# Designed miniproteins, single chains, continued (4): the designs that were tried, part 88

Each design is a single chain, and the fold is of that chain. pLDDT is the mean over its residues in the fold that is shown.

## One batch from the design tools (miniprotein)

Design m15047
Fold by ESMFold2-Fast:
Structure m15047 (fold): chain A 76 residues (1-76)
Amino acid sequence: LVEKAKEEGRKRFREAVEEYKAKYGELSEEEKALLPQGEEDVAEAAGKLVEAVLSGKVKLEELSSEAQAFIEELLK
């Protein structure tokens, strides 16, 4: 499940970047250079979030509505 969370995090990061570009225009070269690290950071954070919920350290209701929806989608 942590592996699935990391994959979903990377996918959502890429989708968010594409939506941003379509809506607001192209990223700067500096912003583009940060994308690989940003994608990996989001994947790592997503994995840790799911692990914390599954281990009982954090309750779903303690999370933001966006984080709850993310975890619920992963647990389908």
Scores: mean pLDDT 74

Design m15048
Fold by ESMFold2-Fast:
Structure m15048 (fold): chain A 75 residues (1-75)
Amino acid sequence: MTPSIEEVKKEGEDRALALYLEAAEAGRLSPAAAQEISAIVKEWHEKLEKAKSSEEAKEITDEAIRRIEEVIARS
């Protein structure tokens, strides 16, 4: 499998960072939103440690990214 769990995590982290930076630059990121995103990232990493396949890791990562987008949209 070319995408490993680690590679899925890295690509997800790059996507999350891009979303975070864009929101911060646009002034859309409140301190409360930043705290929520931090909690989502922590849960995401904890779930990835327990993932058994790249497919499971991708599902976990896609869910985390959606949650981050929702937090930013509410900011």
Scores: mean pLDDT 81

Design m15049
Fold by ESMFold2-Fast:
Formats: structure tokens, C-alpha cells, sequence
Structure m15049 (fold): chain A 65 residues (1-65)
């Protein structure tokens, strides 16, 4: 099952909906998310990313630009 494709698509949809620029990549068992936007919007997307990572068994690393 293409979990990577599903997660990338879900994260990009959330980023567009929230109005944040997001760059998503995978490093082994870790989802790395680079976010650019207001602190409030970044926090909302960070929470969504955390829930998605937990659901699919990945670790999460968030970088704020």
C-alpha cells in the first residue's frame, strides 16, 4: 500500500486548506515537514501532521521556516 503517496497528498491538501506552505519528505520511519506561515496556522498543520504520523506509524519532525 502506497502510504507515502497517501500521506504526501493528505499533508499538501491540509497545507493548502490552512494557507501554509509545506514541504513534506520521508526519512526512513520519519515524516519531515517544513512549514512556512503564521504561528497559529503552522501549529494547526503540525497537529494534523502529528495525527497522520500516529495513524500510519511514522515519527514526525517539524521544521518552521
Amino acid sequence: MNKVVILESAMQIEAVAVGVKAKVRFEGDTIVVELEGSPEKVAKLEEAARKLAEKYGYKLEVRRL
Scores: mean pLDDT 75

Design m15050
Fold by ESMFold2-Fast:
Structure m15050 (fold): chain A 72 residues (1-72)
Amino acid sequence: SEAEKERIRQLAEDMLAELRAAVAAAPVSDAEIDARLLAIENLYQAAVGDEEAARFREELARLRAELRALQA
């Protein structure tokens, strides 16, 4: 349902906000960033179609580069 999709999208956004906060507060390994982003991607893919999942994957790739640059 649309309500279920919206709940999963909100949960994925909350998880992204938590990851951003974690990276800002203390060093987080590249492996941990990758693992947490993969978990968020898998959660979102379960809620949306392939095209929407592909666009979200592109956004996550950009975020991954941004988070890694913050810890360089």
Scores: mean pLDDT 77

Design m15051
Fold by ESMFold2-Fast:
Structure m15051 (fold): chain A 69 residues (1-69)
Amino acid sequence: MEEAIRRVAEAARGAPPTAVNHAARAAIAASEGDFEKAREYLERAIAEGLPPEVAERVRRVIEEIQREV
């Protein structure tokens, strides 16, 4: 849980604060097994200006969390 949040925060470093916050919410939702909520938050982060390359890194972290849980 804390590790997943740290990985997402690191991957989203330099993005707008609102986008980073939504990306962190996505990581929390994924770690809780709520993958639909995680996807919703990730899409909101992208809409709020998460750069495409950063979004790709965040998406990969979430996908790995989904595979491990």
Scores: mean pLDDT 74

Design m15052
Fold by ESMFold2-Fast:
Structure m15052 (fold): chain A 62 residues (1-62)
Amino acid sequence: SGEEVAKEAGEMSKKGIMSDKAGAAAALAGRSGNVELARKAIEAGKKGDDKEAIELGNKGAS
């Protein structure tokens, strides 16, 4: 499930829905097993809140 969320984050950044930095942070959170934080990061990124998406993703990566 974490890898699937990470792939979703990568596809979102590839399509320009969220920034590459936000997508990378969300993907790292997913791969680190913090699926809830990864999903929150994707949701923030989709709303255009790049700063929040990066912060949530980085929090999930630790």
Scores: mean pLDDT 82

Design m15053
Fold by ESMFold2-Fast:
Structure m15053 (fold): chain A 77 residues (1-77)
Amino acid sequence: MKLKVPESLTEEQKAEFERHQAEAEASPDPDVRSQHIAREIALHFDAVAADLERALVEGEPGLSFRLTPKGRELFAR
């Protein structure tokens, strides 16, 4: 199994993603592989959640709410 790298991740997070995937591929042990995949999922989830929050609140919630360009990209999909 291999997770698709989200476009919203930072370059450093993408590099860490690829590092974990390479280590998982080099390790045929299911336990080690699952651990690396779990960390990839956690990083991906946190990055997407942070981007969503920034997209929602960088406007003025309660008065004049608007999405950033990044927020529109996230919600368009």
Scores: mean pLDDT 58

Design m15054
Fold by ESMFold2-Fast:
Structure m15054 (fold): chain A 108 residues (1-108)
Amino acid sequence: GKSNATTVEEKAKVFFKQCAACHGEYGDGSVGGKPALDSPSVLNMSDEEFENYLIKRISRTTDSTDDPYVHFFVAMVNHNAGFPNKAYLTPEEIEALKAYIKSLAEKR
């Protein structure tokens, strides 16, 4: 059946599909020559630094951090998340996303 992302872990998997478009299915940078997402420079960021990194990379068309995920969240909702539109990730969601990226690196 269609995944309806109801847990933080399921939401991380749905969110990662957007990263995979540029970084590859396993986050290895195989698509478009982007760096691997499991690099120490990314995964050793604080939750605030990691969110700011995503804002700058994903929402380049905004001139404000107040709506950084509008375009990305619309795409994620269209993918079947079913969550209300949010501008920011919670610390729990960031932690789950980092954990998911690490788990994909271990499968390489």
Scores: mean pLDDT 56

Design m15055
Fold by ESMFold2-Fast:
Structure m15055 (fold): chain A 95 residues (1-95)
Amino acid sequence: MKLTVVETGGTEEGMKEAAKKAVEIIKTLPPDAHVLVASNEWGEDRKPTEPAIKEIEENAPPSKDVVGTTEPAAVAASLLPEGAHVIALTRPLPS
């Protein structure tokens, strides 16, 4: 399984940039690629990533199997078939 980490910087602007970068990465993958977009955040902090995940799903090429989840990337990765690609949206832990 291929893992790609996209840093969000913990801001709304950073989330939009991360979503844009994730979409561009997905475009470079094979047409039949299985793609999971997940947050590398813990507990309640995963909620703010949900809009970014939905934006990635909406803007990803329709020929690719793209699924978003607010589960931690490690858990989400275990649910995909061999050869699947995981895109992890990450931000600094709250201070």
Scores: mean pLDDT 65

Design m15056
Fold by ESMFold2-Fast:
Structure m15056 (fold): chain A 92 residues (1-92)
Amino acid sequence: MAEEFAKKQLEEVEEVNRKLLELIKNKDYEGFRKVYEEYLRKQLEETEELTPEQLEEAEKAIKEIVDEYVEAVKNNPEKVIEALEKGEERLK
């Protein structure tokens, strides 16, 4: 279980990072928002059972985090793209 969980998490992170990089390169900020929100929502779904109140609070937090990150990317897309490209090269 722990080993399988770790492998699944790494594969998911790699796939999401690749998609996010492509979306930023294409200046598709709405696509970036959707992919990042879906990723965070999946992380939430894999946690222990949450109360309805905790789930609502977590979903609100996800939306706020995604909105803030999208604004940061919009303001400095070139810096984010360069940083992610350099990061991707190091992962190979």
Scores: mean pLDDT 70

Design m15057
Fold by ESMFold2-Fast:
Structure m15057 (fold): chain A 100 residues (1-100)
Amino acid sequence: SVDDIIAEFEKEIEELIKELPEEVAKKVREGLKILVDGARSGDLEKFEEALKKFVRLLLSAEHEARRTLSPEEYARVTEIIDRLLELAGKMTRELLKELE
């Protein structure tokens, strides 16, 4: 079900968020809420808009990290953001199968 898929990915994403600095984590959690609300809508257009907003928030968080963190901390944040984007892609593929 859509709810089962959402619950699985929320758990995986939250575990990655715990590894992020608080300022970055806050933006990623805002994006996750938007993505979850979009997925629960059952509307492909709303989900697509939510996914675009989530990706924009991740990119915004990465830009903030680049300006405020050390090179080593920034590298760690970018690795986690890459993993978050991979999870969002997997979640999208699984949700599209349920919504089709």
Scores: mean pLDDT 82

Design m15058
Fold by ESMFold2-Fast:
Structure m15058 (fold): chain A 81 residues (1-81)
Amino acid sequence: ATPSVDQLMEQLREAIENNDLETLRELGKLIVELLPNFSDEERAQLRKDLEALLRESKTLEQTELLVELAGEINKAIREAE
């Protein structure tokens, strides 16, 4: 089954707390792959949650990965009809 936005965000928060950069990269890749399967509401929620999470980042490497992910989400939202 496809993970929910809430499940993905919870896993991202856990990876940030543990400074698990490999899990952050894998989750970022998974979220990007799943973006076409999400509703407009789910993409908007991901955007808001990721903006909040970005403020909670603990390292520069975490910030860079989250900024990259935010860019992909913003691109998907703009390209959505």
Scores: mean pLDDT 81

Design m15059
Fold by ESMFold2-Fast:
Structure m15059 (fold): chain A 72 residues (1-72)
Amino acid sequence: SITSTLNSELTTLLAKDDEIDLEVFLGLLDINFALQIITNEELKALLQRLNSELPDRFTKLKASILRTLSNL
């Protein structure tokens, strides 16, 4: 499933620990949601996982995720 693929990709990107790659991934989630490929619940789960596992130094990215979660 797309959700399984996205979770696998997220695991790889979190291990790589690159802020730009993670920002690109967040953009990919937004596109998938806008195209109705993933549900509101699936997006929320992925964003909650990303927020919990993201390095604390990525404050800008964490703020963007929290804002998106608040508006879902």
Scores: mean pLDDT 83

Design m15060
Fold by ESMFold2-Fast:
Structure m15060 (fold): chain A 104 residues (1-104)
Amino acid sequence: MEERLEELARKLEEAIKKKDSVAAAEAAAEMAELLGMLELAEELRALGENASAHYIALLFLGRAGAHAGVSSFATREELERKARELAEKIEEAEKKGIPLESMS
């Protein structure tokens, strides 16, 4: 199960890099199916070409995080905090960019 989720996560990351919304939707939908979120999986596949790969990823992460937190407010708060920390790290990485030609 975990190995399959890691494979699909890599596939989603590549889809985001390529701006391939259909590939992103399929990867995210398969991850949702593995988590038992069949309704979300159908919604993600239906988005396909109608949404950006980045939006599909954010929608999946938001819904999956909320679903995981349903049984515990503390777990939900922790997931929301981790999501914000990850978003900040992504923003800082984009802001800094790749080192100037790796040599400066």
Scores: mean pLDDT 63

Design m15061
Fold by ESMFold2-Fast:
Structure m15061 (fold): chain A 68 residues (1-68)
Amino acid sequence: SESEIVSKLVGLTMAAIGALLEGRVDEARRYIEEAEKLLQENKDKLSPEDVASFERIIERLREEAERL
């Protein structure tokens, strides 16, 4: 279950990165929002280290999307 959540978070954040690289800002924002929601709904099922890591990644992606 935990590994499935991590895999989904990795997939969503990678999809967001890909969308940003292509200048697809609205698409990237949707992936970022999905990743943030998934993280918030499953914080109790993840290690504190994984939560902190994904929070940092999502924050950086949001900042990048805001600059485009």
Scores: mean pLDDT 87

Design m15062
Fold by ESMFold2-Fast:
Structure m15062 (fold): chain A 78 residues (1-78)
Amino acid sequence: MSSQEVYDKVKSLLEELEKDPNNEKAIKELKELLQKYGHLLSKEQLEELLDMVRRLGKKYPSVEELDEIGTLLQLLLS
């Protein structure tokens, strides 16, 4: 899987979560994708995805899984 394919897939899953923040399949796939292929993402791609997650967290502040995803992206940036 290429860096761009991982980025596009993660972005698509985040857009699914914007429509339905309780989509357990999207959350699971997103976490698995980042854990398995997150190391392929560039710093710029990680920063863009983190911005999207932060925007979703403002829209859905009670969704704990968004904080977990944000933490995972932060760890990939370090």
Scores: mean pLDDT 84

Design m15063
Fold by ESMFold2-Fast:
Structure m15063 (fold): chain A 68 residues (1-68)
Amino acid sequence: MKLSEEEFDREVKLALAEIYEGIALSLKDPQAQEEALEKSRQLYREAGFSDEEVQARIEEVRARIAKR
């Protein structure tokens, strides 16, 4: 039931990436939005997502920001 240290690190990084994605969507300042998106991108990559998956996800979040 307990994750291994490696599995726990990956789950934490995934959770943090999703949190920073949500922060970016909630922020009004463009610079702060990009900083949050950059952290989310790095954390998704560290969680084991491919560069293609990470890029597609970040582009979708940017599109959602632009619609606000």
Scores: mean pLDDT 78

Design m15064
Fold by ESMFold2-Fast:
Structure m15064 (fold): chain A 85 residues (1-85)
Amino acid sequence: MSEVEEIRQLILTVVQEAIRMETDPELKKRLQELLQRLQQATTLDELISITEEIIELIRNSPDRSPLMRVILTILEEGLRRLKKL
């Protein structure tokens, strides 16, 4: 039910993969905190805000693998779709 829920599940899955791949313990901890907030988000504005924070955090990472760039692209596309709703 709902395009919002489909996009939320996509973002949740991709963030979980980012956490699994992240080797920096501080970034991993912050991503885990944002994942928990994302799971508890009930409004579109909350989903957008938290997704933007996740994207910013990953973008500011100095050690970005090619796979992390793919994750960023998926997150940015998810954010674009949420903003269209």
Scores: mean pLDDT 81

Design m15065
Fold by ESMFold2-Fast:
Structure m15065 (fold): chain A 81 residues (1-81)
Amino acid sequence: MLTEEQKKALIEAQRYGFSRLKEMADQGDKVAAAHLEKMREELEKALGELGPVILEKLENGEELSEEEAEKFVEFFVKNAK
């Protein structure tokens, strides 16, 4: 279980990371593009229709809603119970 500060730090780090990957993919980096595609598929598999929405927001450096943030954190800590 993560503290609220740890959840915020995780979301902020991932938002930074995914926005950077999007910049690299937009510049023609095929490895960055493949990584984003894989993560989109994994998030869609785990979170359904919310998965692609969350990834798009992170790629664009947008803030997640409270519900989206909760689902995203749950996705990353699922194996660390």
Scores: mean pLDDT 78

Design m15066
Fold by ESMFold2-Fast:
Structure m15066 (fold): chain A 60 residues (1-60)
Amino acid sequence: QEALRTVLEEAGAEDVDQALAEALDFADSLVRSFGVPYEKALKLAVDVTKLDLEAEKNLK
């Protein structure tokens, strides 16, 4: 899971723990709502969280 923290930190997360928690919650939502395999859901959730963080950084 440290690799995921590094990805979020590099994306500009000011609170990496919060960003990781949000990504994990989104992954769990994808698994429960759409039956996406956890591994794929986690990757997609991290990618979406990374894009959101980069968008926030560009708005500063």
Scores: mean pLDDT 75

Design m15067
Fold by ESMFold2-Fast:
Structure m15067 (fold): chain A 88 residues (1-88)
Amino acid sequence: MSARELVFERESREAGVEHLSEEQLSLVSRALQYAAQGNLEKAKELLEKLKEMGLSVEEIREAVEGIARVNGNEKALENALKALETLE
């Protein structure tokens, strides 16, 4: 396990997303990365995959907010929430 992976595990606990699978956590992280780049379309695609995996829009929002809060990236949070709103 890399130092980055260990940090992510700690951050997922702080974000309140310990209940998510590694694949679900990866999708949220990648969606936030695309959102930080301003790529809302790609962020939306990844958030739609989370919904297809059985997560509610509310659960996805909580995961996005938690991870973005721990990472301190407000732009990624704002853009990811905009992408998520288009799924409602």
Scores: mean pLDDT 74

Design m15068
Fold by ESMFold2-Fast:
Structure m15068 (fold): chain A 65 residues (1-65)
Amino acid sequence: MIVRTVSGGGATLTLTLTDTAIIITPAEPLSPAAFGAALDGAREAILELSRELNKKQFGFVPKPA
C-alpha cells in the first residue's frame, strides 16, 4: 500500500494505492470545480500510481476460484 499527499489547483489530495484501486481523498471539503482543478494539478502523480497499480496487477498471484 502506498500513500501520497499532493497539492494542486489550490487544494491538497491524499492518494492511496491499493492492490486493485487508487483512492483519492481531499484533505478539505472541495467544490466539484476545485476538486477538478486539484485532480488536474495531481494528474502526473495519479498517472505514476496507475503505472504502479498495473505493475502490481501483472505481478499479482491470483487465488484460484
Scores: mean pLDDT 71

Design m15069
Fold by ESMFold2-Fast:
Structure m15069 (fold): chain A 110 residues (1-110)
Amino acid sequence: KKEKVEKLKEELKKFLKKLGMEEELIEYAVKAVEAVANKDQKEFQENIAKIIGLILREIGDIIEEALKAKRETNNPEEVQKKLDEKFAEFNKKVKAFFKKLDEIVEKVKK
């Protein structure tokens, strides 16, 4: 039923907002869920590809900021420690994201 899919989309949105995910990434995740409900495998794959692209861009931004910080500091070891912590936190968020997306997708498929 359409109502069930809309409730699952709202559940996903709330979870991802609490997780601190970007609005654009949340939009692609919701579209991926809608594609599953519509049995549109192409649309699902396209939205997943866009999500992966945004994740890779965020990784690039984290690396770029760290390289800039290393050029401006007399303590490169401290910058490396902060980079490692940022990557660990980001990895944790990405894992939670895909786990929740998979749970919602399975519920849509029934």
Scores: mean pLDDT 84

Design m15070
Fold by ESMFold2-Fast:
Structure m15070 (fold): chain A 72 residues (1-72)
Amino acid sequence: ATPLTPEQEAARQRVVKTVNDYIAAKEAGDDETYEKYKAELREILTRDFGLPEEQAEEVLKNIDLTVDDFLA
């Protein structure tokens, strides 16, 4: 089992909340709020989960493509 530290659990909850806020902003067409939450997701992935920037960018692009495909 993957051990979750209190910090990782908090980061996981932040990811879930931020992803939901990001999707809602994108659905609403609020580009400013969308870009803000996208930046927050990037920071959570790189800082809290320790992902390399390249991998975090790939995750964000995959989320964007998934949301765009779902909303289309």
Scores: mean pLDDT 72

Design m15071
Fold by ESMFold2-Fast:
Structure m15071 (fold): chain A 94 residues (1-94)
Amino acid sequence: ANLSPRELEEEVQISMVDMASSVAKIAADRALSDPNATDAQKQQIQDLLARFQATAEALKEAIRAGDEARAEELLREMQRLSKELSSLIDSVKS
């Protein structure tokens, strides 16, 4: 069936969220495979990745529901978790 303009916009937004989740997982998996990573760092990376993925799923649900206020809140949380995860991954590379 033909997608409406609204459905197409939602699909684009969902695709962007999925892409961000995939990039985060690839970066996290790489850091987890690094022999310089401590057990504490690996646990923190896994915990942050799990929260990031859960937030991404909640964001996609909010987008589909048309809940703009919740989507904005979840996007900010996803951005915060992304920064924390990136900083932790960078600490493994040193």
Scores: mean pLDDT 85

Design m15072
Fold by ESMFold2-Fast:
Structure m15072 (fold): chain A 88 residues (1-88)
Amino acid sequence: MKFLIEVTVPAENAEKVKEKVKETVEKFVKENPDIKLISIEVEDLEDGKAKIKVTVESPDFEKVLKLAEEIYKATKPLGALSVGVKEL
């Protein structure tokens, strides 16, 4: 199954948060080889915010939730406002 993890951040922090997201995802995927990273994209939002969109493929929804939790923990100090998960 495919999942979208969305990280909402202030636009000025988007590049730094994207790099931390990429680092966190790559480390998690190495430890959980059943999860595949498909893409990491940035969407600029009006009102000075951006979304970092991480698309992953996994048979295990609980592992995707754990990945989202690790992303939030890693990016919260860099200004991440929220993290959400959607099934695609």
Scores: mean pLDDT 84

Design m15073
Fold by ESMFold2-Fast:
Structure m15073 (fold): chain A 77 residues (1-77)
Amino acid sequence: SQDEEVAKIFKEFLEKFDEAKSVEEAIKVAEETMKELKKANAPEEILEAAKEQIISGASSRLSEEEVKKIKELLEKL
């Protein structure tokens, strides 16, 4: 059940992140996703995978400066 909850959070994150229209929305989605994963007691490997997916998705769609802001946020989470 916990693994199912974590998988659902990750899937919802990918969908919301793809829909983000601004760097501010992308940051909010990333922050909310990390908080939800931590509340679900996701293992460290899932948290690291989530951070990598956030950075990868941002790098494909956002500028270098915007990606830097997201990386700085993730280092604090």
Scores: mean pLDDT 76

Design m15074
Fold by ESMFold2-Fast:
Structure m15074 (fold): chain A 88 residues (1-88)
Amino acid sequence: MAAERAEAIRAIAEATMAIMRGTVLLLSKEPDPEELREAIERLEEAIRALEALRARTTDPELRAELDNEIEAAREVIEELREKLEELE
């Protein structure tokens, strides 16, 4: 359904933006610990939205796209958490 696809595209776009933000912070030489925490929180929120869509989606190709985005977001969270621990 067009509305369901639009919602999924929006959630994927939000997750992609959060991933890009996290990646920029990981490339920073002196990132602010509060910016790292905010990036982690936004990524966790994006994952929750993607997981909710994943649970309701019956389209196997869309489910695969959502799974890939969730995995990418989780990897960035792990790297951000490691960097945050090194700074604190």
Scores: mean pLDDT 84

Design m15075
Fold by ESMFold2-Fast:
Parts: C-alpha cells; structure tokens; sequence
Structure m15075 (fold): chain A 111 residues (1-111)
C-alpha cells in the first residue's frame, strides 16, 4: 500500500508541476527545442493527455533534458519514481520503446 500510494502521489505531483512549469516557461522551452532541432512547438498544456503527446513526440530523454535545461526545480527527485516505474514496466531498458510507452501511459493515468 505505502509504495503504491507514494508512486501515485509522486506521479500526480510530477504531472501537475510539469504542466505548470511548461505553461510558465513556453518561450524558453520553444527556444531550447528550436536550438536542438527537436521539431516540437510547446503550446499551453491543459491536461495530462496533452503533456503525454509532447513525451511521445520528443522521447522521454529529450523531454526530461528540455525541462532540465529550462531550469525545472528538483527535476531528478520529482521524476525519479516515475522514470523507475516506467523502466520496471518496460522490462528494464531505459531506452526501449516499451519503457517510453510505459512512461506515456503513467502520465496519461493522472486526472
């Protein structure tokens, strides 16, 4: 129970704070994405489903790196549980399609 509750709380907090951060830093995120040639343009995010679309377009690594370069506070601590859960569900390979799909589904599970 404790581990499942902790994961849910970490996931909900990560998604909420990430949406808030993106909406407050749209210009900076778009500048970084353009400089890196990532082919994505950030617009105001209103749902976990819209957030998940950016992860699908960028990949987990590029998505997290964009947040890091934009100055997302305590990203490593906030993302750690969600990333570990996605790796576990994806069969243990951080760079696999299965881990990427699991990370996207975890984000989409937040309401």
Amino acid sequence: MIKMKSLKESLEKFVKETIEFINENLEKLNEIAKKRGLGVEFKPVNSSEELAEYVEKLGVQNFLYLLYEAGFPNLEEKALMVVHQAIFEGGGDLFSKETQDAFVELIKSVK
Scores: mean pLDDT 78

Design m15076
Fold by ESMFold2-Fast:
Structure m15076 (fold): chain A 68 residues (1-68)
Amino acid sequence: AADEVIEGLYKLLEELLSWRDLDEETARKKVEELFKELGLDLEAVNNAVAPSEEALRAFAAELAAARA
């Protein structure tokens, strides 16, 4: 369900924030793994949103703001 996906995204955001001290490559791999666990298609996401660090930060910031 959509709510379940949103909850999974919040968990992903919390994981990303906990990994902020990791190098970029390792963090990207963990994000990719969580996307697969959530059933998200990374290629579809890359096509919809630029796969950049800035785009990921913006997405994470919006999720954090919505949760806060």
Scores: mean pLDDT 59

Design m15077
Fold by ESMFold2-Fast:
Structure m15077 (fold): chain A 61 residues (1-61)
Amino acid sequence: SAEAARAGAREAAANGAVGGAQFGLASVIKMDGEAAGRELAEELGLGETAFRQALAAVPSM
């Protein structure tokens, strides 16, 4: 679910696991759209490069 993806992204970001945070972010983008994903990326302090990598991963999920 999108809520589980958000929880996973927050946990990964808190632990410094950038890849896990990006995967959770990509899942949120896929389920709730780019605007929701960008809001989460801002909340987690992820940079534009990390956000763009997550966005690019969505078609492969």
Scores: mean pLDDT 79

Design m15078
Fold by ESMFold2-Fast:
Structure m15078 (fold): chain A 82 residues (1-82)
Amino acid sequence: SPLSEIDDLVTQIKLAEPNLSSSFIEQLKSDLISLYETDREEFEKLKSELLSAINNGESVTAVYTNYEVAEGVQILKEVLLG
């Protein structure tokens, strides 16, 4: 189940960064579910980057923030070109 994969990833993230806010976790989980349903390639990419951050002791928050910035830039480009 995709939900099971996402729940496992979220559990690993919470173990790596126990001080993350519930709102951060809910937003991350929502984005992962949305990506799994709408853009599987971006889902696998984000999942890989998050797992890499956990395995290397890097900031999961930084990885996700970079993803949000990149997504925001892409949306802004679409709005400005439309």
Scores: mean pLDDT 77

Design m15079
Fold by ESMFold2-Fast:
Structure m15079 (fold): chain A 75 residues (1-75)
Amino acid sequence: DLIDEAIARVRAAADKTAPEHYEATLRALEAIKEAYEAGASPEEILEAAREAVRDAPPDVREDVLASAEAIVRRL
């Protein structure tokens, strides 16, 4: 439930998070969950996260992907 816990934590902080960052973080976490449940490799899971936030601003993308890498390393 690591991914579900991360999603719940992000949603709990919604009022404290910029909308663009909040939406990008949720998209990345949902992409990670979907790829992980499909049996993807860590590299494929990270690529799914990158794809999910492709349209986010560069600063948001960098922060979200750093968090995604930390989560994938713990899987």
Scores: mean pLDDT 80

Design m15080
Fold by ESMFold2-Fast:
Structure m15080 (fold): chain A 89 residues (1-89)
Amino acid sequence: MTEVSLSGKETAPGEQEATVTLRNLPAEASHVRITLESDGKVTQETFELSSPGDQTVTVRIPAGTTKVSGAVLTASGQVLAFASKTFTS
């Protein structure tokens, strides 16, 4: 079964990194959509996947981001796996 794991780390004042670990991607997995939430703002980034298998994606997140979500999608937009993580300093 497809798995998504999220970890976050502050790398410098005002800079953070989110590491998205993807495991057991089926051949139908096409993209991972990363959603960054801060107070009153939502931004999204989409990354192509090399499926099948495992993959890691690192995303730089702006200061004040409170939540990161990752969704693995098929080419048709069907969700295969989902995870979210709240960031606190």
Scores: mean pLDDT 76

Design m15081
Fold by ESMFold2-Fast:
Structure m15081 (fold): chain A 80 residues (1-80)
Amino acid sequence: FPSLIKKAVEKAKELGASDELIEELKRVFQRLYLLAMLSGDPVLSTELYEILTDFVNAKSVEEIEKALQRAKELLEKAES
């Protein structure tokens, strides 16, 4: 997923997301990727892929914020 995370970050920049929002999404996606790799959990990997795909297809900062919220919820579940 590193390539897809990079595309998600570039999409957020293109849509005019703040530096704070970009730093938060980098942190969340990097942590989720690490957990997916360490756990080998196919459900976590699939959900992360779906969120990243939605992120890359986002058309507004509001859609970016919604996708980030879903990523944060996934991270909370993965750490439980």
Scores: mean pLDDT 81

